# Designed miniproteins, single chains, continued (2), part 101

Each design is a single chain, and the fold is of that chain. pLDDT is the mean over its residues in the fold that is shown.

## One batch from the design tools (miniprotein)

Design m7508
Fold by ESMFold2-Fast:
Structure m7508 (fold): chain A 64 residues (1-64)
Amino acid sequence: AAAEAAGQRRADELGGRYVPLLKKINEAAKNKDYETLRKILREAGASDAQIDAIAEVLGVKKPK
């Protein structure tokens, strides 16, 4: 019950932020803009290692 309520809140928070975030991520990936992609993912709570892994999957190369 309590764990289920906490899980639902987390899912709602992520779901509500995913749609605009997904659009921004797609736009940054299309433009191969690593800086914008990194900023968006960091705002979502991703670590540097996770950002680099996601950028690699999306074909966005780190400029330096």
Scores: mean pLDDT 68

Design m7509
Fold by ESMFold2-Fast:
Structure m7509 (fold): chain A 67 residues (1-67)
Amino acid sequence: MTEEQQKEVEGGIILIQLAVDLVAAKNRGDEEAARFYEEALTRAQKAIDEGKVDEARKIVEEARSRL
């Protein structure tokens, strides 16, 4: 794989990890956590769209470490 393709795959994995946390929060009725993860997911998606995979990773790690 090229470095570009590898970063796209990494970005997808990062977003999937946060999406799983979001779905889990919604399933347990934790609206505060769900809202927090939705905001983090939106920010991470924007970073991926801009090619900033490292920034997206930081956003996801920060979100997951806080809750």
Scores: mean pLDDT 76

Design m7510
Fold by ESMFold2-Fast:
Structure m7510 (fold): chain A 72 residues (1-72)
Amino acid sequence: SNAEKIAEQLVKAAKEGDVETIVRIVENLDDDQLREVLSKLSKEEKTAIAMRLAKAGHLELAQRVADASVAL
């Protein structure tokens, strides 16, 4: 599925420290698509993505990842 392919790209970008690719992927997803993609990732992988975005100054995108990842 598209969500599985995007999830693989996000995990690879996070492992490689490729913040620009993470930004591009997350910005191109709506909230429903982001939730679907993140559902394929572990809690540790989701946290790593959010932290990488926050550390790079992409605070709004980091918050979107955190909101899509957390059980309220």
Scores: mean pLDDT 85

Design m7511
Fold by ESMFold2-Fast:
Structure m7511 (fold): chain A 85 residues (1-85)
Amino acid sequence: SEERKKNIREAARLIIEVYRESRKEGKGHGGMTGVLFGEKLNKLIKEELSKLGLSEDEFYEIAEKLFTHLLWEGLSEEEAIEAVL
């Protein structure tokens, strides 16, 4: 449904946002970006699950697909968000 696609895009946007925050906070602190991202992602999932009508497993699947497109295929953030649909 269009509502489900909208909710998936919103989840992807929020995941990118917490990754960006984690990179900013972890800059110059060798290896901290991954730790910070994991912590922020877990908090995001707990806060947004009920609002977006997504399961925890669906959030992790969106994150995995999103970062595959961003990191392995070199897509832009907007292209990666559309690619998880």
Scores: mean pLDDT 77

Design m7512
Fold by ESMFold2-Fast:
Parts: sequence; structure tokens; C-alpha cells
Structure m7512 (fold): chain A 78 residues (1-78)
Amino acid sequence: DAEARLRRLLDEAVELHKKAKEAIKQGNVDEAIKYYERLRDVLREAAELAAGIPGWQSLADALRRYVEEVEKEIEKLK
């Protein structure tokens, strides 16, 4: 089920974002970058999956924009 797979990817993305923010609070910038890089990869997979589901192009576009924001955050932290 593509919808169930997408939901699992989105749940994973939420946890990765939480871990990245926690690493920032702890002063662990290198660890935060690693979590953001994994978040980026998970969001890319979610966007590709959503793009393959008829009627879900708006979600796919939103996820692609989220990937761009995560990439900007990674560059800012380097």
C-alpha cells in the first residue's frame, strides 16, 4: 500500500527532524547535519512516492519544497 508506505516515511521524517533539533540544542552541529541529511533523503523518497500517486501532486510539490528548505538548513550549518 503506497499510502501506508508514505505515512511511514513521513513519520520517520518527523522523528529525524526532532533528533536534528535536539542535536542543535545540545551543541552537536555535526550530529544535527547527519540527521538533516537523512531527513532530506527520506523526504526525497516520500516526494517520489507521492508523485507516483494520482491526485497527490500537491503533496509531492510540498515535499519537494521541504527538501529544498532542509538543504538550505544543511548549508547554513556548515
Scores: mean pLDDT 88

Design m7513
Fold by ESMFold2-Fast:
Structure m7513 (fold): chain A 63 residues (1-63)
Amino acid sequence: MDIDTVIEAGVLGVRYLAEKAGKTELGEKFSEEVRRDGKAADTPEQARRIAREHIERVKKELE
């Protein structure tokens, strides 16, 4: 899986979590944060770590 695909999956994940929580505006913000941090990834492993960290943070923020 390439970097772009991993980052896109992360974007969809945080957007889905925000929509499910009824906070679509936060989903847009979280998506932009994933894309921004994802641009710094040089490997698929770094991209997965970035996506995972954002998803975990978003889950906590939406508790």
Scores: mean pLDDT 81

Design m7514
Fold by ESMFold2-Fast:
Parts: structure tokens; C-alpha cells; sequence
Structure m7514 (fold): chain A 89 residues (1-89)
């Protein structure tokens, strides 16, 4: 799972430039993803969250939980995302 988590992290950073912070923790078959995403709107934030989910699924993870908090700042919307996933094998 750790190797697949690192691959997913690199792909997320490459494909989603709006990600300002990204941390991925792997423990056995479980993966925890914590991201901060800058977005111009809630619609764009949701689209970027969906891209992260797709990358995790393509890396062999089943998403078990998604939590989101949107914070308004002078620089725009910051979306904090916590994703829990499980590696199927």
C-alpha cells in the first residue's frame, strides 16, 4: 500500500496544481489523505476532490470516507479534505 500511496501522491501533485498541501499516510492496507486545495468556487473544489478520488481508485484504493471543510480566506476558498481509503490487496 505504501508504494501505491506514494504513486498516488505524486500523480495528485502533478494533475491538480491547486493542491497547496498534501499528506498521505499508509498503515497496512489503510491510507489517509489530507489535502488543502485552493479553489475559485465550491464547484471547482468538488471537481478537484473528485479528481483526487479517481486517482486513488486508479491506484487500487477503495474510498471509505470523505470529509470536507471549506474556509474562506482573503486569497480565496481553501478546502480541507480528509479521505480514508483501503487498498483492496
Amino acid sequence: AEKKAEEAKKKIEKEIPEVKSLEIYAEGDKVYVYATIKAESEEEAKKNIEKIKKILEESGFEITKVETAIIETPEGLLTHVAIEARYKE
Scores: mean pLDDT 78

Design m7515
Fold by ESMFold2-Fast:
Structure m7515 (fold): chain A 72 residues (1-72)
Amino acid sequence: SEKLKKMEELAKKYEEGEMTMEELIEELRELGLTNYAEILELIKEQKERGESEVPEEEKERIRRLQEEVQAL
């Protein structure tokens, strides 16, 4: 729950423009949420390529990682 709460705080700062995607990724790594950080890096790379939306498989992985974090 503590890691999820911190992730929500970071997401809010990102939405409010108080941090960049790169800073969000770094903060998630510091929290030990390395899997989340890796997925966000992949999403960032896809957006920079400007080719398509995030694949459904990556959305599914994010959802499963959220469940794993809740189990911690």
Scores: mean pLDDT 68

Design m7516
Fold by ESMFold2-Fast:
Structure m7516 (fold): chain A 98 residues (1-98)
Amino acid sequence: GITAEQLDNYVDSILYAFEIRKKLYEEGKISEEELEEFCLESINDLIGFIKELKENGETLSDETKEKIQNFINEVKELFPQNEKLLAACEELEALLNL
């Protein structure tokens, strides 16, 4: 199963990829839809991995939780009208607080 360390490394990878994709979006090199799709896929992956981690009796560090919460906040600010993405953000946020 996934370990807390592997999940932290995965979070860092998502955050790095997100910064690159935001830059490409600002430069007009990718669409808003492509950036939204990346965010949705990343959030759904995090939901799955955190559920697996909890089933294995492991816990997220407060540092990793803060990184994920900051990512959620930025996605909500960037796409405040995307109901599907907001729902995924709410599910992930609730999971962090369980």
Scores: mean pLDDT 88

Design m7517
Fold by ESMFold2-Fast:
Structure m7517 (fold): chain A 115 residues (1-115)
Amino acid sequence: APSPREQLAAVVEEGAALLARLYELSGDPELGRLRDGLEGALARVRAARTPAELQAVVDEVLGLLDGALAIARERLSPEQAAEFAEAIRRLRERIRAIADAAGIPVAEVPEIREP
């Protein structure tokens, strides 16, 4: 099975691609900064050697995805915003599942209500 580090790297890469699409639709320069943040997080995931290092990256990635969701809600049509919100929710669920399987504590994200 892929390691938690490998799984997290894959999800961060998918997040960066999602933010690139959101930037093309919105033109908001903040999405460029959030995407750069995800690319930096990807490098840190690849370099991580301890659960504590992975925890720091998980917390950062979840915050970057929160920022992207806020921009999608403000800048896009309701239909497009709903599609991006669903895509971001799935990425966050995958990150939480990876972190839980690895024993990494995850900060609660206010915009995701646990069912």
Scores: mean pLDDT 79

Design m7518
Fold by ESMFold2-Fast:
Structure m7518 (fold): chain A 92 residues (1-92)
Amino acid sequence: MTKEEYKEELKKLAEELKADLSDEEIEKIINSLDEKENEVLLEAAKAMAELKKLYETYNLEKNKEKMEELEEKAKKIQEEIEERLRKIEEEK
């Protein structure tokens, strides 16, 4: 995946999660991160994109139970990302 594709995916993720991150802040994050940290964010962006598609489908079906499962999964992904990034930073 190119850096341009990565930036676009991450911007979409930030907007969907209602994170108060500007495009410039996202670019600074990507540029400040090492290759390993960038891989973690890429995996996260892809996982969250898939969850969003399923969430939209279940929302149209009014399947509240499935929507709640997806919200729990999204929260777990966020927690795992924060933990992985923290460990990478501590190893520096």
Scores: mean pLDDT 70

Design m7519
Fold by ESMFold2-Fast:
Structure m7519 (fold): chain A 88 residues (1-88)
Amino acid sequence: KEMWEAVEERLLALMDRLAADPSLSVEEIIRRLAGYYHLEVLNLKIEGEFVPSEQIRVELYDKLRAAKSVEEARAALREAVEKTKEAA
């Protein structure tokens, strides 16, 4: 639980860092964020630690894939954070 909260903080900070890089397209920012989210989930699953439900994860991936702006991707990530808190 505490480990996943640390992951959420890192991912939100990562979004801000990626958004500040003028060499990255919106599509590349979203692709990298989705990739890091996936890796963090896999790492915690291997360790037997808490991860968000499959429903929350699938919903986030679908929203990230559909996002047309950094703001939409950030909103999708924040929604997943809130749903994870409600489920925990």
Scores: mean pLDDT 80

Design m7520
Fold by ESMFold2-Fast:
Structure m7520 (fold): chain A 63 residues (1-63)
Amino acid sequence: SGALDFVREEVERLSKKDEDISKKAESIFRTLVRSGWSKEQLRKLYPPLVEQLKKDEEKKKKS
């Protein structure tokens, strides 16, 4: 499906930068796809979710 293809492509791009964040994002997005979220809904959620995951990981490393 288009939603799964979107998740796969974005997770692959993210994994080249940070594998741990990529795995967390994949788990969340696969759950959302199974819950009936559309590709367009996932596309809108992807940037803010990835940014939040990056901030969470940076916070863990600093304090």
Scores: mean pLDDT 77

Design m7521
Fold by ESMFold2-Fast:
Structure m7521 (fold): chain A 110 residues (1-110)
Amino acid sequence: SVLDQVGAIARSMSPLDLLGSLIGLADRAELAETPEEARRLAEAILVGIEVMAETLPFIPESVLEEMRRLAEEALRAAEEGDLEKAKELFRELRRLLEQVQQQYKQYLES
């Protein structure tokens, strides 16, 4: 399936590439024109969060749970046809992903 391929690709990425890809998916989701597009992007993001939970032990469980919550709420909003709510949740998720990426980059430079 497409989601199986997304998971396989995500597992092959470095931590920075995986974070960057998820930021890119969230950014694209903020531009979604239909609830169906937002739903597909939310599903791909959820797969990526699961891969991060398996491969990036430096991310606190509380942060992973917040990312999962935001992505699941965005998926639900998209399934209900509430595109504006889905986009708001994707914006919050993108900000959280960008904060994690910045913290990880600072850790690598230290």
Scores: mean pLDDT 86

Design m7522
Fold by ESMFold2-Fast:
Structure m7522 (fold): chain A 64 residues (1-64)
Amino acid sequence: MTDPKKLYEDLKKVSEEYRKLGLEETAEKYERGAKYAEQGDTFTASVYHVEGAVIASLEKREKE
């Protein structure tokens, strides 16, 4: 089982780091995940976390 508070903090931090790197679409995915984690929906938050990782690889490839 995933701790919703920890997942919220982790996803929010990851979103902020990706925004600093200019990966705006990736940051948005992680922000959505954080909102679901904040509400205790760790499953949906985890889905957005995985989706964010996939989008990050694509967005980095386009910017590099």
Scores: mean pLDDT 78

Design m7523
Fold by ESMFold2-Fast:
Structure m7523 (fold): chain A 70 residues (1-70)
Amino acid sequence: AAPVLTPAQRAAEERGLEVTKAVNKAINGDPEGIERLKELGATDEQIEAIRNAKDGAELGQVLHDFLAAQ
């Protein structure tokens, strides 16, 4: 059978991709990424944590906490 995602599952996948794109822009200092994270409900503290993540593990933890809060 073809994989069928519910509208809620598709929305969750699309949200995850949007967050990932915004994070990648924000860690590079792109103001568009920072503004997009704010639109997605990130606080200034969360944006600072993302930008100041020292490695992929720390970044992954911040992203996990942010996505779990949504």
Scores: mean pLDDT 73

Design m7524
Fold by ESMFold2-Fast:
Structure m7524 (fold): chain A 90 residues (1-90)
Amino acid sequence: LPELKKLDPSKFSKEQVWGAVLLAAAELSKDGEISEEDVLEAIEKYFDLSDEEKKEIIEKLKEADKDKDGKLSAAEVGEMLKEELKKMVS
């Protein structure tokens, strides 16, 4: 992601912000698994989110974590991003 500016969430849908955060967190992950720490680091580096919006993103991460191990696999993230991209072009 470009470092020139942070994303302003008020100009984007919650789904667009969620997808962008997941993409940034996936780029920061070394093992192909996205943890809560990876998500928070991505938010801090690339996004201008309020504490309430950060909480919503973390709740989304917990809901997406089917194994309840505190991490999302790269495969799960890739499928979610692929579906969101498909919706944008259809």
Scores: mean pLDDT 68

Design m7525
Fold by ESMFold2-Fast:
Structure m7525 (fold): chain A 74 residues (1-74)
Amino acid sequence: RSAAELVESRRDRMSVEQAALYLYVWAAETLSEEDYLKFAEELTRLMEENKDAPEEEQLRILLERAERLYAELS
C-alpha cells in the first residue's frame, strides 16, 4: 500500500502536516535518493507557498502532486 492511498483514505481525519509526512515517507521508500530530494524540495515549497490557504486547498494540492509523481514513476 502506498502512503498516498493511506492519506486519501484518512483525508477527513488528517492534518496537512500528517499528510505531508506520509508523502515524504512514501517518496523515501519509492524514489531514488535524487528523485526523493527533488520531491521533498517541491513539496516543502508548495507547503510554504500555500501556508495561508485553507486546509482543504492545501490537502488537494499535496494529493494532486503526489498522484502526478506516482503516475510518472509507474
Scores: mean pLDDT 70

Design m7526
Fold by ESMFold2-Fast:
Structure m7526 (fold): chain A 90 residues (1-90)
Amino acid sequence: MVEVRIATVNPGVSVTLETSHAFGDGTAEATVEPGQPRTVQAEGSDTKISVEAQGADGPVKITLTIRGKTVTVAVSGNSQPVTVRVTLEE
């Protein structure tokens, strides 16, 4: 299963996205340069996550929490809103 979700995330605020498929429970963290996708393995799950960030002036740290049919996205490392594209693969 592959699903794509896009959210604009303010620093210090998390956004919860709903999926149509349950990707299990897991966490992932990635440092991402703007416009450069990075793929990480979720800890506690077999889910692969590809993350791309746009709207930041430099590298940002993206934290992802998967719980059933939800993915919670948080961004740190900048003071600007960042648009995050999340691709979930199982």
Scores: mean pLDDT 80

Design m7527
Fold by ESMFold2-Fast:
Structure m7527 (fold): chain A 81 residues (1-81)
Amino acid sequence: SQKDKLKQDIINQIVDLAKQLIKQGKSKDEIKQEVDKEFFKLARQFINKAWFELKSTESWQEIMQELSDKVVDALNKIFKE
């Protein structure tokens, strides 16, 4: 679905940001701070689009939890290397 593609785009953007920060020699704590900031920005943009353009019935909490869980899973795979 279009919503799933947009959710995956957010995850990919956050993963790419984390990889860039790792290459710059940032600590895990610094990476987490920058990732959290960018994540909330992208998630807010997505929720607004989902509510107003896609007529989604999903709550703010449901969307944020799903996106957060997927981002955490993706980042854990990067940091275990």
Scores: mean pLDDT 78

Design m7528
Fold by ESMFold2-Fast:
Structure m7528 (fold): chain A 96 residues (1-96)
Amino acid sequence: MEKELEELRKYAREAAKQAGVDLAEVDELFEELLRQGKSLEEIKRELTRYLLEQAFERARPELRARGLTDEQLEFIRDALLSGEAVDDPALLALAA
């Protein structure tokens, strides 16, 4: 169990680096979810959602500059947060 929590923390930190998210914010969220008694699976889901939202918000100005409309940006954000698989060039650009 402790080893699984350590691996999840490592995953979250690596994902945060890729997304340009502050590692301290990710660590704080991880500790808060643990304090709330969330399961390992729930923590992973919440961390993934948080990282996707932060990555999207950091990419928003560049995506807008690339010609995406506010409506398209909100659609992508909603799809990411809902966990739906979107086969969309804009989503692929966000992941790059």
Scores: mean pLDDT 70

Design m7529
Fold by ESMFold2-Fast:
Structure m7529 (fold): chain A 74 residues (1-74)
Amino acid sequence: SLEKITVNLDSSLSDEEKIDKIVETLKKELGLSDAQAASMRRILSHYAATGELDWSKPIVVSSEKKKIVFVPVP
């Protein structure tokens, strides 16, 4: 069965702080290498800067064994 992990993403955080929380969670839960984490941080920063990343919506990351949901909170 798929383990579900919920992480609160405080709306008062900056884009950089939200991205850091996402990347560090993925590193911890999915075992991303430092290089993979750095690459993910660059990609998310790019999408935040272009307006393609909607912080008002949950961000869902799924793996074979884990589903991580980043939930926006006021």
Scores: mean pLDDT 85

Design m7530
Fold by ESMFold2-Fast:
Structure m7530 (fold): chain A 99 residues (1-99)
Amino acid sequence: MSLGLSKETAEELTRWFKENYEELKKLAEELAEEAKKAIKEGDYIKAISYIFALFALAVELEMAAEAAELLGDEEAARKARELAEYVKEKRKELLELMK
């Protein structure tokens, strides 16, 4: 259960996540809201672009969680996993709206 991250890479990813945590939360919320708006307006190309951005964000957050776990930073790991799960749930909700 490791990404094969070096200690140096894990330290950089954990620092990046901690420094940008509030901005990442805001970005997740804004991407979900913009995707939902695009779906309601029938702009499916724009909606898919935002949904893809949410997918990329979830992957980055999962990598940050693994990095924090490698360093024993339990708070950062928990916050990164919680935000990743939030993003995944919002993505599922948005995909259901497109049916």
Scores: mean pLDDT 85

Design m7531
Fold by ESMFold2-Fast:
Structure m7531 (fold): chain A 58 residues (1-58)
Amino acid sequence: DQVVQEGQRLEQQMRQRSLEGGRNPSLSQQVLDEAKRIGEDWYRQAQQIIDESRQKRS
């Protein structure tokens, strides 16, 4: 189903952008804003990925 495939692509894109947001604090706000526009579930996932990325660096 095309809808399922698009969902998986969005998941990979958001995951990569969230990792970049974790590396660069300036991008964090932009990534979170984008995730929130897509949906609340994406916003929570993006927050977790950014948080984990930062904690792993420490």
Scores: mean pLDDT 73

Design m7532
Fold by ESMFold2-Fast:
Structure m7532 (fold): chain A 67 residues (1-67)
Amino acid sequence: MKLRLKFTDPSIMEYVEQLIKDKFPEAKIEREGDSLIVTFPNEEEREKAKEFLETEGPEGFEIEELE
């Protein structure tokens, strides 16, 4: 279960990566250019992460749900 985070502001990528690592330590993060691909162990953790990032995350990226 994956999210793609597409960054319109790449300067915040390291901050957002660290934020995910701190809040969702079981997630696997891969950098793909100006995007982060985040893999979660299940759909519940993916949905929690998406809600967290949309409500508590900074501006400067878009979230896309992947299969």
Scores: mean pLDDT 81

Design m7533
Fold by ESMFold2-Fast:
Structure m7533 (fold): chain A 88 residues (1-88)
Amino acid sequence: SMQEVLRFIQQGLGLVRGLAETSPDPELSAELARLAAEAERLVAAGDYDGALQVLREAFVLYYKVYHPERVAELEQELDRLVEELKAL
């Protein structure tokens, strides 16, 4: 349902903002904050697919910096979650 998709996006926004606040890299922190703001803008515009894509990009960016060996696994998990949400 649309409400479940919105709850997932809200949780993802909270996580990305948390990563921005706790990241020791100020450049990465600023980029994660910008991506969170862009995702929030897309939600306000009713573009939930765009918001999910921007949140995906934020998580991949974080993993490329701190866990580069896990990026492929993360991308598969995020793609699976997006597909499951589209089935709701």
Scores: mean pLDDT 83

Design m7534
Fold by ESMFold2-Fast:
Structure m7534 (fold): chain A 98 residues (1-98)
Amino acid sequence: SYEERARELEREAERERREAEEYRELAEKTGEGEGRRYLARAIVHELLAALLEEGARAYRLAARREREGGPPLSEGERAMIILGDSLLASIRSEEAAR
C-alpha cells in the first residue's frame, strides 16, 4: 500500500539522519581537514534523508487522495515518489553488495 511504502521511506530517512548525526560528531572531534570530509558526508546523508522524507510525504498524500478523493498528485509530487523509491532501491543494493 501507499502507507506501507511511506513507512519504508520514513524508516530509511531516520537511518540516514542518524548517520548524518554520527558524521557531524566525528567532524567536531577531528582536525579541520578530516573534519570537513566528515561534514561533507553528514551533508550527503542529510540530503538523502530529506529526499526520502519528501517521497514519503508524496506517498501519504497519494494514500489520502485514494481514500478521500481530490486532485491527482502534481508532477513534482509524482517525481518525489519515483526519486524516493529509486534512492531506497540504490541504498539497499549498495548494502547487499557489502
Scores: mean pLDDT 87

Design m7535
Fold by ESMFold2-Fast:
Structure m7535 (fold): chain A 94 residues (1-94)
Amino acid sequence: DIKEKLIEILKKILEELGYTELVKSMNEKELEELLQKALSAAQDAIDNEKYDTLLALIGLKILLELYKERGAEEDLLKYIEELIKKTEELLKKK
């Protein structure tokens, strides 16, 4: 099930970003809602629209891991990696 795979990737990304306590406190429904918001924000970032920067970062990292596992096109992977770097820089700006 792709949904179960995406939830596992979401948990991993949240833990890597330092949200381990949050992951432990969330139920399945809350994780599914966060996944939907993160993927939506990632799509907005890909489409060069206004987006929530943190949610977009989470969603873009999820998509990168999923697409790498599926053997997606190198150009697509590179584009997502460049968006991740840009999004991380935006989070660091004062």
Scores: mean pLDDT 80

Design m7536
Fold by ESMFold2-Fast:
Structure m7536 (fold): chain A 74 residues (1-74)
Amino acid sequence: ADEKIEQILKIVALVESITGEKIESLEEFLELTEKHADDPEIAALKEVFLKLYSSLSEEEKKEAERRLKEIAEK
């Protein structure tokens, strides 16, 4: 459960590292990965993210959003 959320946060951090852009929400992650869709590394990370995110419960999705916002604010 928590391991899936940790993997999602790691994927977001990797995309931030590759693009040099800060991601403050899951919507920004999707917009940024779409903008960089021609990058094979970003395309692969987006695919893993979508598989993990779709497997989350409603509670886990809310927790992932909460943790992402907290990391972005620091």
Scores: mean pLDDT 80

Design m7537
Fold by ESMFold2-Fast:
Order: structure tokens, then C-alpha cells, then sequence
Structure m7537 (fold): chain A 96 residues (1-96)
């Protein structure tokens, strides 16, 4: 149903918000030189990214999803992909 897609989009937004908060924590840990904390936060962000990918795929495959809902899902997935790249680069810098 349409409401099921709206619920999935709301869940997707919550996961994006969580990822954004974890990235802020990872940036602070990186600034402090805390490699163990950066690694732990990176793995948590990666796990959220996998959940976001699954929800996005479910929305994209849902015949009741509107083009606008599919666009919103793809844009949220793209935002998290950018966060993962930032987290990865910060982790790699600290490992040197």
C-alpha cells in the first residue's frame, strides 16, 4: 500500500539521521586521534548503510511507490554513500 511505502521512507530518514549523527561523532574521534573509536564508528556507519541499501531497494521494487518517493529514497541513499566515503577517508588518514 501507499502507507507502507511512506513508513519505509520514514524508517529510511531515521537511518539517514542516525548515520549523520555517527559521522559527526566519527569526525570528533578523528580530531582527537582516537583510532579505536573511529574504527568502531565506521563499522556502525557501514551497518546502517547496508540497512539503507535494503530499504531503498524495497522502495524501488514496490509497485505502489510513486516516482517522487523513489527519487527521495535514491537521494537519501546517495547522502549516506557520501557519509561512508568521508568516514572511510578519515579512517585511512588515521591508520597512516
Amino acid sequence: SQSAVDQKLAQLQQLVDQTRALLAQLKAAAQAGNLDEVRALYERIRELGLQIDRLTAEIMADPNATPEQRRQAVLMEAEVTAYLMTAYLLLRELEQ
Scores: mean pLDDT 91

Design m7538
Fold by ESMFold2-Fast:
Structure m7538 (fold): chain A 91 residues (1-91)
Amino acid sequence: SPLLELERELVKEGMRYIGLVAEHDLLVRTQHVPEDEARRLEEMLREIGRLLREAQRAIDAGDLDKARATLEELRRRLDELEAELDRLRSR
């Protein structure tokens, strides 16, 4: 069903988020990250967490269009966070 496919995609993106949270925690613990950069990363993580919950609510409501749109935004935000973490690790 379309809802089951969206649930699988949400699980996949949620696993990406968990991995990026772990990478962020490791980076902050092992490197000196300036406070402004750390706050920006925390804001990005918070927004992604909000989008994950919004996507789940849309799926639970059976709103396929909203679920797809929210998942697309979630993927963009995860890609942005991943790129930012990669940039910081490459210093």
Scores: mean pLDDT 87

Design m7539
Fold by ESMFold2-Fast:
Structure m7539 (fold): chain A 88 residues (1-88)
Amino acid sequence: GPERRRIERAREEILRILERERERHKDDPEKVEKLEKARELVERLVRLTLEGTASREELRQLALRAMSNFVGSPEERARIAQLLSVIL
């Protein structure tokens, strides 16, 4: 439905930002590892949100963990935070 499409669009935009940052930092293995972890956490957040079985607190903690692993500009960080709130 419309909610699922909204969540899927937010996910797609987050993944594009993460891939762009991964390419920017491709010569820094620690930053690449953090961005890959952020990607895994976002995918898990989306899956659990769509399943509807996780608590709001569990989803919030997953979003915070994704943000803690994000590497990028303040502008991109703010954008990901906004997109994560769309998924929640």
Scores: mean pLDDT 89

Design m7540
Fold by ESMFold2-Fast:
Structure m7540 (fold): chain A 80 residues (1-80)
Amino acid sequence: SLAEQRAAVRAQLETLRMAVASALPHLSPEQQAEVEAAFAEIEALAERALATGDPADLRRLAEAALAFLRRLDALVAAER
């Protein structure tokens, strides 16, 4: 249902917020700014997906979220 899709989008955003919060202390100020800006783009995609319920918008959000998590992991690994 659309309600279940919206709940899933909100749950995904909360999971990403937790991942960002855990990563930020390990990043430089410049990397923190990059991550915060990238996460704002994910939030904008999520807002669109929640507004439209369009499968294409949901897919775009999922692909962007996966790319974001991979970039976040790479940034944390680089600071080791």
Scores: mean pLDDT 84

Design m7541
Fold by ESMFold2-Fast:
Structure m7541 (fold): chain A 74 residues (1-74)
Amino acid sequence: MSDQEKMDLISQLVQDFAAEYARLKPKTVEEIEALKNKYIEKAKELFKDDPELEKLAIQSLTQATNHYIARLKA
């Protein structure tokens, strides 16, 4: 798998997370965290052979989650 393919997989995962968030419109921090955990498990499966990419995917999902939580609290 090339670096371009790896970046595409991370981008797709984050896009899927954002799309599901937009559809579900979670109302609580707990609901947002549950959705994040679902996508973290997907990232672990997808990148089980590449710990660095797993870490990057989890970081990207965490950043998006923090942004959503901040908007919910505002």
Scores: mean pLDDT 82

Design m7542
Fold by ESMFold2-Fast:
Structure m7542 (fold): chain A 83 residues (1-83)
Amino acid sequence: SAAAWRAERLARLQELLTRIKEAEANGDEAEIQRVIEELKALLREMQRHAGDTPRNQRILEEYIRLADEDPLGTVEALIAALG
């Protein structure tokens, strides 16, 4: 269901939020990079599920770009958008 899909994405984003906060606090550059890659993979999964609307695809592509620049802010923005 759509509700179950949203709940699963939110749970994964909350996990990534916890991990990126801890990694940044600890200066764990390797873990920061792993979180960025997992976030980008999640966003690509969301792009595949979003369907053929060019506007939604552009929005998700922008979040993929932002994930490299500001992974924490990107995760927070996605949680706000979905929750």
Scores: mean pLDDT 86

